# Designs tried in a protein design run: designed miniproteins, single chains, continued (4). Part 95

Each design is a single chain, and the fold is of that chain. pLDDT is the mean over its residues in the fold that is shown.

## One batch from the design tools (miniprotein)

Design m15290
Fold by ESMFold2-Fast:
Parts: structure tokens; C-alpha cells; sequence
Structure m15290 (fold): chain A 87 residues (1-87)
């Protein structure tokens, strides 16, 4: 589990690096692609990790998205919070 947690966090860090590059370049297609990959990683974390570990990764993703200047990132953060609240 701890090894799997580290694996998902590393994947998220890689995707956020690409996300930041896409945002800086104004590449909307790449930005959406990276957000989709981030969402897939979070979904897998909830299936493979404990709730506590998955929640930590989810909170990490929310903080990163909220720190972004992108309105796309803000919209996805709002959607993730809504999905969690509805569960």
C-alpha cells in the first residue's frame, strides 16, 4: 500500500508538471489531456488504496488545481468537490 501510494503521488507530480507547462503555453488541448490523466489516477487510488491514503491524494490534487491560474483547473476542482460531497 505505501509503495502504491508513492507511485500514485509520483504520477500526479509528473502530470502536474505537464499541466503547468500546458497552462503556460496556452495549450488547451494538452491542458484537458493532463486533467483527464490526473482524474484517472485519483479514481485508481480510490480503488487500490485505503480511504485515508486516497483522500490525501485527492486533497493534494485539489490544492494543486486551486493554486492554478487556469479557469479549467478551477472548474475541475469544483467538480471533484461536488462529486465527493454527493457520495
Amino acid sequence: EEETYKKYKEKLDEEFKRFDEAEAQGNMAALYQEINEILKIVEEAYRKLSKEQADELFDYVLEKLRASKSPVAKRFADQLEADRAAA
Scores: mean pLDDT 79

Design m15291
Fold by ESMFold2-Fast:
Structure m15291 (fold): chain A 77 residues (1-77)
Amino acid sequence: MMEEFRKEKEKLDEEIKSLSPEEAQKKVSKFVADALIDALLHSLGVSREDLEKARKWSAEEQNERLKRWFEEQRKKR
């Protein structure tokens, strides 16, 4: 696991060198957040897939609301 973490960090460092400062910051923040989430999930014995399923469900609901809003705007036009 230590070796995999180092390789992932090296890949991230190389990727951010070619990105804008804003994109690099977002990638680093996501990497850190993902590492913290993985550590918490491991401690709780919960899989990341279970968490992602719940998150996707919420995202799907948000997408449906956005679609309805666009439909209303088209009708108003």
Scores: mean pLDDT 66

Design m15292
Fold by ESMFold2-Fast:
Structure m15292 (fold): chain A 68 residues (1-68)
Amino acid sequence: GVDEAINLGIDACKAALKGDDDAAEKALKKAAESGLTADQALSISLACMDAKETGDLDKAIDEIKSAV
């Protein structure tokens, strides 16, 4: 459901921040498979990319919650 997609998106962003690109990609794939639209999945992916570049996980979490 929505809560599962949000939690998977947050896990993906945490993995991306740690430099674990494999774990981040796996979490993003699971989030997309949880019934997200293509636009929602893209928004989560962009939030995780922003988190990786800026180190701002709280902003990424807000972006994920807004997208889903």
Scores: mean pLDDT 79

Design m15293
Fold by ESMFold2-Fast:
Structure m15293 (fold): chain A 65 residues (1-65)
Amino acid sequence: IDEKEVLEALALMARSVVDLALKRGKLDKKEAIELLTKLAKKEEEAGRKETAELLREKIKEVEKY
């Protein structure tokens, strides 16, 4: 496993943690969107566009809640 694969996995795990925290009321919608937006921006700037896109899809889901 190279660093790129590890960093992609970490970003997707972070997405899952944010989702769980939001569902359990530990984060509000605004906090969840802010965290996911920061993660997506970092992934895109690092060239991990697919991971960034998955994070943006999650932001759209959260916005509907």
Scores: mean pLDDT 80

Design m15294
Fold by ESMFold2-Fast:
Formats: sequence, structure tokens, C-alpha cells
Structure m15294 (fold): chain A 86 residues (1-86)
Amino acid sequence: SEQQELAEKWARMLLATEVYVHFRSLGKEEEGRELAEIITKEGPEAGLEYMKEKGYSEEEIEEFKRWAAEAEVVGQGIADVFMSLL
């Protein structure tokens, strides 16, 4: 549905933003940008596989999973609000 497509787009953008801002704060801006691009183009599962391949810690991977879950909830909320205005 259009609502689900909108929810997914917002979830990807929110997750990508969180990742970019967090990595930039750690002095890893280039890496954060690369991961954010993967998330926006290919989704959170592709971002997760990138982190695993690059040897990120289990703690960092769990943090990413939490951000992804939070972004999904917020993205769904945004889509619900936008669809109610149409």
C-alpha cells in the first residue's frame, strides 16, 4: 500500500540520519555517510550486512538494530499522520 511505502521511506531516512549523526560525532563521518547511503538505497537489512562484513562489534550491531526498530515505529507514525491529511 501507499501508506506502507511512505512508512518505509521515512523509516529509512530516519535510520540513515541517526546513523550519520552518530558516526559523525565519533569522527567517522565518511563511514557514516557510506552506511547512510546503503540504508536509503537498499534498506536496513543491507546496512546490517555491511556492518557485519566490516567487523563491527556485537554491541554496535545491537545498537543499530534498536535504531532500526525505533525508526520503523516513527516512520509508521509519520505515514499514518500524512495519510490522515489526504
Scores: mean pLDDT 86

Design m15295
Fold by ESMFold2-Fast:
Structure m15295 (fold): chain A 87 residues (1-87)
Amino acid sequence: SSEAKIRAAEAEVVAMLQAGAPVEEIIARVRELADTLSPEEQIRLAENLGTYAIIAQAQGRLSEEELARLLAAMRELIAEAKARQAA
């Protein structure tokens, strides 16, 4: 199901955040996971991951700069997915 795919992708990315993976590796993995999803699922994934990134920063697991980079990547993914929906 759509929910199962999104939840599995979220769980993997949250595990990377908890493990202190480099932000570049997290963004690369999110991009790989997004390529397996529809545009609608990509938007949901990116929105949810933005929330998890904010929580991770509040917990001291991300710097302000790392959070800004992750949020920028999520916004870009949403914009790309919306463009594909409009086509």
Scores: mean pLDDT 87

Design m15296
Fold by ESMFold2-Fast:
Structure m15296 (fold): chain A 86 residues (1-86)
Amino acid sequence: MAEALRAALEAQIAAARAVVLEVGLKGADSEEQQRQGENALAFLTAAGIGTGVVEPQTPEALALQEQTRAALAALDAAIAAARAAA
């Protein structure tokens, strides 16, 4: 069970990272594109806190929350760097 949950979250994190990075590299052409990126980041945060993806608050969910926060910070830095290079 834990491995399946981790694999699902990692897959979703990878997908969210791809969306956020693509928007950062190409630049948001509209508010809607920006909101799509923000929704992806919001999903990463929600997954980490155990709501929407994990129902009970468990030690595994807390560990994933910390990993999700680190991934989110790395994504923010990557977006900022990509936009600064434009």
Scores: mean pLDDT 57

Design m15297
Fold by ESMFold2-Fast:
Structure m15297 (fold): chain A 87 residues (1-87)
Amino acid sequence: MEPTDAASRAELAAHAEAFRAALARATTPENRAAAELLLRLHRLVAEGASEAEAEALLAELEAYLREKGVDEETREAILARVRELLA
């Protein structure tokens, strides 16, 4: 099989675009926090994330989604995807 690392990074870019489009449709003042988390995710994947950095981002993303009232199932799906992309 081909190395999944490069494929995962390409998938991250595609998923990030979809996530950004969904956030853009919301157009709330809190969009800045979401955009900052998304940009940090991109940078960590591009530059390489330490385990501590990955865990910190996941924790902050979870807190953000909880504050936004995102349902548990959607929140867990997002966190699982991000965790795999940062692996």
Scores: mean pLDDT 67

Design m15298
Fold by ESMFold2-Fast:
Structure m15298 (fold): chain A 73 residues (1-73)
Amino acid sequence: SLEEQLERAAEAGDVVEAFRLASELWKSTSDDPAEQDAVSVRAAEALRRAFEKAGLRTPGGEAHVEVFEQQKK
């Protein structure tokens, strides 16, 4: 499933693949607001994890990531 592939890409830190899969998942969602909300939350969480695993900064989380990386040794 797309959700499983997205989770796998996020765990691997493959930001490009995670973004592609999140876009595909979003395009496959119906016009149902509940489904759209669930997909948006899932995609956002997966993308955040992918960025963290890749060591990249996220908008709004940059200070948090830098502090975390300075504590990594």
Scores: mean pLDDT 68

Design m15299
Fold by ESMFold2-Fast:
Structure m15299 (fold): chain A 101 residues (1-101)
Amino acid sequence: VSAAQLRAALDAAEARAPELHPEVQATLAAALTAVLREAGLTAPAAPPALDASQAEAERALRAILAGARDAAASLSPEQRTTATQVVHAALAAGGLAPAAL
């Protein structure tokens, strides 16, 4: 997965974040934070709690998505693949098909 492909997946997740259940948003935020941490990068926000409000989950997820987008070129090809898979899994869990990216 290229940095451009990962950025496209992250942009799709950001656009569709309001359509995701807060628990799905929290899971995606936690998984992306783990990828950033494995890359030796500081996460821009803490992952939201599973019982967080919609607005709290969206704010935390958007900050983490932005951080992942900025870091995309600094991630290894394996880390980009993992991040892209995590994004697609979250969209699928939200009932959203990963459309053509």
Scores: mean pLDDT 73

Design m15300
Fold by ESMFold2-Fast:
Structure m15300 (fold): chain A 74 residues (1-74)
Amino acid sequence: MRRGVVEAIEEVGPNELRIVLRTKDGRREFYADTRIAPTAADLKVGDEVAVLEGLVGRPGQGMNTVTKLEIVKR
């Protein structure tokens, strides 16, 4: 799992978030479906998180989907 700090959260659908993390490897963007990764619904800017990502076929996105997310520190 990758570690990072939440820089931005944007709601892009009723159960869909776009999350920007600052990681050791730079800034990375993810899509999270809160039905797959419910912890994403509890995220705040500034939270330190650990994420597992996968490629998921989604209309207009198709990649960088969070499959597991843990809040490490708030």
Scores: mean pLDDT 73

Design m15301
Fold by ESMFold2-Fast:
Structure m15301 (fold): chain A 93 residues (1-93)
Amino acid sequence: MGRFGGGGAAAEDGRVVGSGRTTTGGGGSGFAAAGVSGIGHGLDSHLRTGAAMGSAVADEEGRVLASGSGGKGGSPEAARREAEREAAEAARA
């Protein structure tokens, strides 16, 4: 399991970018370890689920800007609520 965004990986945030194939936040070996400064676990948790990388909700530019088909369910508010929760938790902790 290592599919992020199902293609380019990233373009706006620039956390999961590189060759657009096997790069996660630029850590080179996953995430959280190097990207813990702001995303850290948040990215890991969302990425694991495989829903925040292309199937969340375009509500908050920077995190929940993903609103595609798939990635489980279709709860824009739930996705945003959780994404923001994780972000705030990671940023404040």
Scores: mean pLDDT 43

Design m15302
Fold by ESMFold2-Fast:
Formats: structure tokens, sequence, C-alpha cells
Structure m15302 (fold): chain A 99 residues (1-99)
């Protein structure tokens, strides 16, 4: 049980780190490409209040809308959103075994 609690804490910490990276990337995208500002702000809202899958869908939509110069940052944002889902699933699996 203690080892599972430590592993769950690690996964939650990693999830929170990737959420922070997605939010930072989305704010930077909004600054670099004002035409997608609403989409980037929507992604931040979904990271805070929505599901990880909804955030991935928003990050994918953002990637299709950004200018070519911002595309590498949007690709990184999508990868980070996918990492949030990965760690969320690992955390939820361990949480079922702990309590």
Amino acid sequence: MEELKKKAEEYKKKMDEYISQVEANARRIAALDPRVREAAEGLISLMRYGSPQAAIDAARALLELVSPEVRPLAEETLKNAQKVLDYYNKYEELKKKIE
C-alpha cells in the first residue's frame, strides 16, 4: 500500500507538471498568434475544469489553426496534453488500489 501511494503521488506530480506546461504553452501561443487566442484560452479552461481527453481534442484543434511559425509550439502542447492523459490514467488506476 505505501509503495502504491508513493507511485500515485509521483504520477499526480507529473500530471500537474504537464498541465502547467500545457497552460504555459497555450499562453505563449495566444501571445504569438492572437487569431487563435480564444482557442488557446479554451484549452487552458479545459485543463483546469474539463477532462484530459477534451484538452487533447482542444490542443489538436489549436494545432490545425496556428500559423506555421507557431506549429512546433502547438505540437509540443499536444504532446504535453497527451502526457497529462497518460499520467491521469496511471494515477486513477493506482487510486483504485489504494483506497
Scores: mean pLDDT 84

Design m15303
Fold by ESMFold2-Fast:
Structure m15303 (fold): chain A 68 residues (1-68)
Amino acid sequence: MSPVQKYGLKVLEEELSKHPGIPEDRKQGLKEAVKTLLDALGDKLSKEEIENIIRHMVNHAVARTAAA
C-alpha cells in the first residue's frame, strides 16, 4: 500500500471515529473506495484535497445513515 493510501486511510479512520452510527459494511465500502481513488489519483492530489474528498465521502455516508 502506498504512503498516500496509508495517509488517506488514516484520515478516513479519524473521520469515521466521529460517526460511530455508520454501519460496518458502509465503513468497509468507504475504505475500499478511498484505496481505489488514491491508487488512481493519489499522486496528483494534495493532502488538503485528500482530506476534503474523504470528509465529503464520510458526510454523504452519515446523511444516508441518518435517512435510513
Scores: mean pLDDT 78

Design m15304
Fold by ESMFold2-Fast:
Structure m15304 (fold): chain A 87 residues (1-87)
Amino acid sequence: AAPKLVVTAPSGVKSEIQGKQSGNKATFNYEATETGLHYFEITGLSSKPVSVKVNGESVNFEVAADNTVRFAKVLKKGEKVTIVVTE
C-alpha cells in the first residue's frame, strides 16, 4: 500500500494525506489550517525509517514496531510543510 500521513490539528481535526514513494523516500505535503501543536503519524512504510525532514530540516521522531513514524510540530495557520521520510 502507498504510505499514508495522518495530521491531527490542535482542535483534534484529522487530515489524511497519501504519500508519494520514490525509491527509499516517502514525501508528503500539508498546509496547516490552524495555529498550534500538530501531531503527525506516518504508516505504510516498507522498511524502518532512518530520518524525517520537514522543509529540509531534520526533526526528532519516534518509530513503532510496524515502521510507524510519529512526531509533533508547532505550525502557524497557512504554513506549508513538505515531509520527507528516508527508509
Scores: mean pLDDT 86

Design m15305
Fold by ESMFold2-Fast:
Structure m15305 (fold): chain A 92 residues (1-92)
Amino acid sequence: MDELVEKARQYLEEAKNAKSLEEMKKAIDGATQAAIELARQGRLDEAMEFAKELIRASEVASKNLSPEEQRELAIHTTAAALRVVGEVLDAE
């Protein structure tokens, strides 16, 4: 595994273990930037897998949040995953 994949995985684990909405968003943003860089390097399948893992990590993280915060995290993570998908499509 290279540094970008390791960095993305570390941020996803940070998101799952975060105790506040702001820490979860920051970790999701970190993983998103690593996935975007993977797409820009032509590593499209890996970038798409991380887009899916962003959604899964958000679902795990949200279990300790209020319903309002769960919705905010879901919106934030969906936008982040769509940014990764956009970079993959632009690389085609």
Scores: mean pLDDT 85

Design m15306
Fold by ESMFold2-Fast:
Structure m15306 (fold): chain A 100 residues (1-100)
Amino acid sequence: VELSEEQLEGLKEAKLVMSAHRLLEVSETPSSAIKDLKGELSEEEREEMKRIAEEILQLARENKPVSLELLERAKRLAEKAGLKKLAKMIEEVIEYQKNS
């Protein structure tokens, strides 16, 4: 079944919020406790990931658009951390936003 534009927008929002929650979880969790973490993040990159996650969640709560720059930064950190599934989910949000 082909999804309606309303259903696609809902999926985009769900993926965005899930991505932000995962970024927040990764930023607050020791590397040894993250099953899928295969990359190295500095303490500064973890703090940036936390700030990005909090900003995305705040914008989503206020029904404000998240900038492509913020999403690209989130994707870059997820890729550096080796979080391939998270990076792909963020990429899908970016592609949807660019093509809307």
Scores: mean pLDDT 74

Design m15307
Fold by ESMFold2-Fast:
Structure m15307 (fold): chain A 88 residues (1-88)
Amino acid sequence: AAAAFLERLRAAAAESLPLLSDPEMREIARRVAAAKTLEELREVVKEAAEILTKKALEEGKLDPEEVKKKSEEQLKEFEEWLREVEAA
């Protein structure tokens, strides 16, 4: 189940690459496509969240606490998805 899910995510990330105009999003998609395990995927998602959070904070358009909360919510949702995949 986990291996099949990871393969689908990698395929989706690879298919998304030509549709992404943002260099940061393209880099994230490339790393997702290269991930071989759920552990590697978790690390890529955490690193991506930190990069996007830092960029949002530097732009000053959002409250730092809101940016951090949003990042934490996304990571928690991703962890819940991983648990469902592992349970299946």
Scores: mean pLDDT 69

Design m15308
Fold by ESMFold2-Fast:
Structure m15308 (fold): chain A 86 residues (1-86)
Amino acid sequence: MKYTEEELEEMKKRLKELLKNDEGLSEEKAEKAAEIAKKMVELVNEGVPKEEAYAIMSKEGAKEFADDPELKKLFEEGYKLAKEKL
């Protein structure tokens, strides 16, 4: 399955909206979390296995949000939502 850049941006917008409305995140935190989830989907789109894409993005998310356990948790939810669209 291959998503276009437009479809990836649409998924990112939906995830950002969910993070803002359901989790109460700030605009900046929701944007960062949604961008990481989008990158994971892009990797799978280019032929990286889901498990490997998840491992790569988990490391990136852990690095980006090392000092924010709450945001790290939201990154995990972002991955879950992106996975459901594959």
Scores: mean pLDDT 69

Design m15309
Fold by ESMFold2-Fast:
Structure m15309 (fold): chain A 92 residues (1-92)
Amino acid sequence: MELSAEELARLRAEFREMLRRAGLLDTLTEEQVEAMLEALLLGADWQEKNGKNELTEEDIEEFIEKLRKEGRFEEAEALEWLLAARRERAAA
């Protein structure tokens, strides 16, 4: 996915604000936040290339496995962390 520098900066700020409101920002390092954002952008590109309108939890797990096979371990870990945090929030 290709976004303008202004769109990326806005998305980054909105993502950080979302994490702050969820109580996750204080738990994550700056590098982890960046890895999560990059993983989400890679996931959006993967979704477009595979013609998927929506991503199920199963699709996300498949994408995480693909990232690991491609050696993108930081992005894979970031997505797993994000998915786990979303599950905990949904359960609370």
Scores: mean pLDDT 71

Design m15310
Fold by ESMFold2-Fast:
Structure m15310 (fold): chain A 61 residues (1-61)
Amino acid sequence: SEEELIDEVVAEALELSKVHSEDEVERAMRNRIYLRGVELGLSHEQIVALEKRAYERLRAL
């Protein structure tokens, strides 16, 4: 599901943030969402919306 993908990406971003810069973490999140979204057959609009939701969730922590 989209929520599961966001949960996975945010959890991965939190782990990456322990040893990587914010810019590197954001690039990794974007790449992960793009690749997983394409694999799941999501549209470009859905992928962009997931990127926004994942960033908002991470920044709210």
Scores: mean pLDDT 82

Design m15311
Fold by ESMFold2-Fast:
Formats: structure tokens, sequence, C-alpha cells
Structure m15311 (fold): chain A 93 residues (1-93)
């Protein structure tokens, strides 16, 4: 972590790209790829310590995409995004 630590702003930007990829794949009907994007984001936040504010911002983003996926009837990726949001909310404490 220390030798490859990114600025918090860069970490937030990269994490938001994973959420954007998940939304794009879901819109294309590829729920499996959307789930993989959510899993990649979780791995990224596990490997990179974020500020409590950044965890909170990402949790809000994950909640928003979970709601979007539920509106599309994509239950598997919606559950993955919801679980990520809860994980990030716990990290923000």
Amino acid sequence: MDEQELDDEVKLALALIFLSIARMDAKRGNEEAAVEAIERLKKFVDENELSPETYRELAEGARAVADYFRSLGLTKVAEAAENLAKYLEEKAK
C-alpha cells in the first residue's frame, strides 16, 4: 500500500470508473460483467485505504447504481452493489 499509494482524489476517480463500467455493462445486458466490475471495485478498496469521506462518497455511488440495477430487474448486480455500499458505509465510521 505505502509504496504505490495514490492520492485520495485519484482513488475516488478510479473507483467511480468501476461504477461507471458496471452501469455500462448492465445497460448492454451483460449482468455478469457488471458484477465483475463491482467485485473489482471491492478489491480496489480492500487494497487501497481511503479517507472516511471518500468511503462515504463511494457508498452513495454504490447505493445509486444498486437502485438503478433494481429498476432494470438486475437483482444479482443490484445485490452486489448494495453489499458494497454497506461495506463502504462501515469503513466510513
Scores: mean pLDDT 81

Design m15312
Fold by ESMFold2-Fast:
Structure m15312 (fold): chain A 83 residues (1-83)
Amino acid sequence: TLEKAEKLAEEAVRAAKRGLEIYKEGKESGDPAKYAAGALLIIGGAILAELAVKLNPESEKAKAALEEAVKLAKEAGLKVNVK
């Protein structure tokens, strides 16, 4: 369903963006809990974006969300295995 894929894509990008914020805060403050929480949110966002694409491979919004989530993960220096 297009609507389900698009909602999941929006949630994925939101999670990845918030994750990057927390991750950067953790790195700057030396807080390992924030560092780990941020990394998990970025990775989770990328996984959700991949799922959105799998639910509707023709959704440009879902594909854009996956590109954004992967870009945010790369900015954090994290390896994310998404296909």
Scores: mean pLDDT 80

Design m15313
Fold by ESMFold2-Fast:
Structure m15313 (fold): chain A 79 residues (1-79)
Amino acid sequence: DPLVETLLSLVPEIELPPGMVPPDREALRAVLAGERISADDPPRYRAAVMAFQHLFGLPVDGVGDDATRAALAYYRANS
C-alpha cells in the first residue's frame, strides 16, 4: 500500500509524546480503514492517527475528530 509506506516515511517528522511507540504497518492499515481511532485504543494506534494527521496537514493530536474522520473517508473513497 503506497500510502502506508508514505506514512511510515513521515513518522520521524512527528513529535510523539514520551512513552508512545511508533506505528507499524498493521497500526497504519487499521487507522486508514477507520478503525482504532478512539481515545480508548492502544497508544500505537494513536501514533498512527498522528502520522495520518501530519500527512493531511491536520492538527497532530492523535484524536479521531470530525476533521480526521472526514480525511480518512476521503482517502477510502479515493483509494
Scores: mean pLDDT 77

Design m15314
Fold by ESMFold2-Fast:
Structure m15314 (fold): chain A 64 residues (1-64)
Amino acid sequence: SLAEDLQRLYGIPAPLAERAAALMEAGASAADLLRDPELSRYAPQIAEAVREYRATGRIVRPAP
């Protein structure tokens, strides 16, 4: 699942990964996700994950 990929590949904690995955699947932008103070702690990971997800529909790369 996208939430599991965010947790394993990008190191986002499970509750935040589930929230981010739901927003990403709903078509939210990185900017939308980063308005959340808890998700903004993982801003570089989220920006990269959203970019990859929009380009490929999946997350398979580790965080930069």
Scores: mean pLDDT 81

Design m15315
Fold by ESMFold2-Fast:
Structure m15315 (fold): chain A 65 residues (1-65)
Amino acid sequence: SLQEQLERKQLQLNLLTIVRNAEVFILERMGRREEAERVRKELDARIAELQREIQALQQQLQELE
């Protein structure tokens, strides 16, 4: 269902955000600022795409109600 798809994507977003914050934190503490910036940009782009997919699903659910 659309509701199940939304719940799965929200879980994916939460997990991806945790991974992103952890990897950036570790790299910054290691003094790898360039690598931290690269990881941040790559994961932030993936997070933004997932957020757009979630918004699309929310819109579809609202139109059905």
Scores: mean pLDDT 85

Design m15316
Fold by ESMFold2-Fast:
Structure m15316 (fold): chain A 85 residues (1-85)
Amino acid sequence: DEKKLLELQIKFIQALIDYIKNKTEENLKKLLEAWKELAKHTGNTPSTDDEKELRELLESLVEAWKEENKLKDLEKVLEELKKKL
């Protein structure tokens, strides 16, 4: 169970990095799917309204995370999570 949570967290952060690097509809769908899987695993069922709010939040956060240094910080988090796997 803890290993599955870690795998889902890795998948989510990876999808977030991919979306920041290339803001395509395909990458956004992958990010939303990873978020849904993570939320469901933690015992929460994501609603359609939650998905829309998350999409708007992600679009806003992507502007803040457009900077190279913040992307590298996310990549470091991903590496640390993978190391724990």
Scores: mean pLDDT 73

Design m15317
Fold by ESMFold2-Fast:
Structure m15317 (fold): chain A 68 residues (1-68)
Amino acid sequence: SLEKVREYIKEAPKSNIALFKLIDELLKMTPEEREEVLEELKRVYGKAFADQVEKTIESLKKIKEKKK
């Protein structure tokens, strides 16, 4: 749910577990939904944090596609 994702966004800089759960939820989203969440992260925590999350997602997607 969107409320669950927003809770993870709020806790992500304070908790590695929350960051992991946020990334897992982002991997399950459409590219459009993911971009909306990344823009929210950019507004709340800044561009550097949002860019780091986006790079992590792209790296994990490449790993998953090679192991299928």
Scores: mean pLDDT 74

Design m15318
Fold by ESMFold2-Fast:
Structure m15318 (fold): chain A 98 residues (1-98)
Amino acid sequence: MIDDLLAKLEAALEAVDIPAIRDVVIQLIETEGIKGIDLAIELVNEQIDRAVREGDGPRVVFLSSVKDILNELKRMAEEGASIDEIVAKARQLFDLLS
């Protein structure tokens, strides 16, 4: 169920578990395509808003880096990249964030 993947993504973001974030984002892309990326962006935006309200600068920087990756994956999808190409880029960009 997509709600289970979003709950896993939220938990991985809270834990700053980059491999878990990567794996859940890949699953969202594979199951929902562009819609999966959009849902991940919405969740990260909610987390950024909370971190800003709490004054957690390091958390805002981390979440903004995750959002930048998701925006790049969305751009690739909108430009007609294959799911395999988007998944490969997700692995590369999240590995660089680690």
Scores: mean pLDDT 88

Design m15319
Fold by ESMFold2-Fast:
Structure m15319 (fold): chain A 119 residues (1-119)
Amino acid sequence: SLLDTFLDTVSKTSSLEEAIAAAKSLLGKVGMEETKTLLVELLDRISASPKADLIVKEIESLSKVIKFALTPYLNLTGDVRTALKVFKVDVEKYDNLKAEDIAELLGAFGYAYVKVSSA
């Protein structure tokens, strides 16, 4: 799948910044709609993962911006998997995110997912 191809690319990056750059490069090739679809698919994959809590802790340690973005969902739900599912619905329902913001989220969540899943 395109998501698995993207995650393979991310697995070869050495930093969060490189993973975000890979997501921005993908955005330029496939456009906003497809990049958003990949983010939604990745959020579903993370929310179904037995390591969901570890993946979210990893991204929170790497990005204060994403930590603050997720904090309201975590506080509302008290559960990481449910928080990610609610966040996914808001992304799908056009939460006024710019294309570059969607790419940054895809790169950051992809990096955390790969790093935690390979451990």
Scores: mean pLDDT 82

Design m15320
Fold by ESMFold2-Fast:
Structure m15320 (fold): chain A 102 residues (1-102)
Amino acid sequence: ARERALRLIEEIIELYKKEGIISEEEAEEYLRAARETLDAADDAEVEALVKQAELSLYLLKHKVTKDEKYLEKAVKIVEETRKLNPEEREKLEKLKEKLLKE
């Protein structure tokens, strides 16, 4: 799980770098912060981070490639997420609105 979370975060960071959203120096800093966060996280926190990273990655891949298969994978992760705090619920509601428009 931890290795999978790190790999997904690395892929997200690399895509942001390729799109010119972040610099190489920013990418290295984000990757360092991700490693430190994962090292401190317990197994349940790591599993939650994997799901969040997969969702972010599929949404980013859909935005870049326009391939609907990534949107379908993102929707499935959202549907599987049931326990949310109030702030996370608002974020998911906005995400659902965007997904319904595409």
Scores: mean pLDDT 68

Design m15321
Fold by ESMFold2-Fast:
Structure m15321 (fold): chain A 98 residues (1-98)
Amino acid sequence: SMAIRRAAILVEATATLVVMWALVSPQELSEEEKEELYEIANEAGELVNKIFAGEVSDEEAIEEIKRIMDKLIELLSKLNPSLAKQLEKLKEELEKEM
């Protein structure tokens, strides 16, 4: 599905932008928080690769997209609640398109 491919790319881009934000932010993140962000970004990238390789079903891809978004939202709810709220809206929009 083109919608699932677009959703996966947007999730990877979003996770990458959050990592970039964290690196340039004047506030210090804990090593544990940095590790969690890198892991989320890596999971998003791997999911995109699997979807484009045809290694996952549409149903499995949708579940993984939601799982990755939920992890990112949960982490950001502590670090930047305003950004977390924007990601919750993005998740809702992606769910309607998928």
Scores: mean pLDDT 82

Design m15322
Fold by ESMFold2-Fast:
Structure m15322 (fold): chain A 64 residues (1-64)
Amino acid sequence: SDLEAELARLRALRASLVTWSEEAIKQAKDMNADQERLDKSQAAIQERIAGIDAEIARLEAEIG
């Protein structure tokens, strides 16, 4: 179904975002980024992941 395809897409997007984010934060640390910038970047990433998780939960509820 379209909902199942969308759920699979969001799960793949979430996994890619997590991997990319871990690499991006590591690179920022290696470049001596200050803690305030790291904290803001991590907060923005966590907010985006939370949004994806909420959408996944919505689709899972619709599928049953």
Scores: mean pLDDT 85

Design m15323
Fold by ESMFold2-Fast:
Structure m15323 (fold): chain A 84 residues (1-84)
Amino acid sequence: SNEEIKKQVLKLKEEIKKKYPKVEEIAKLAKEALKNGDELTFRAALMALQEIGREAIETYGEDHPKTLEVKKALEEVERFIREQ
């Protein structure tokens, strides 16, 4: 069901955040998942990047180099989506 898929996405998002220390690796995972039609992994990786971005803003501020790295990773994934 749609609710079961949503729960699986949230669980996988937390696993991705723990497994991949670099946002560039999560962005790569998201792009590969989208290319392969792996909607579950794509949604989870995108949510992980969004959450890491929010955490970076809270910790370092909006213009900090570490926050900008996450914003760049998100922009790369968004551009890849548009190029489909």
Scores: mean pLDDT 87

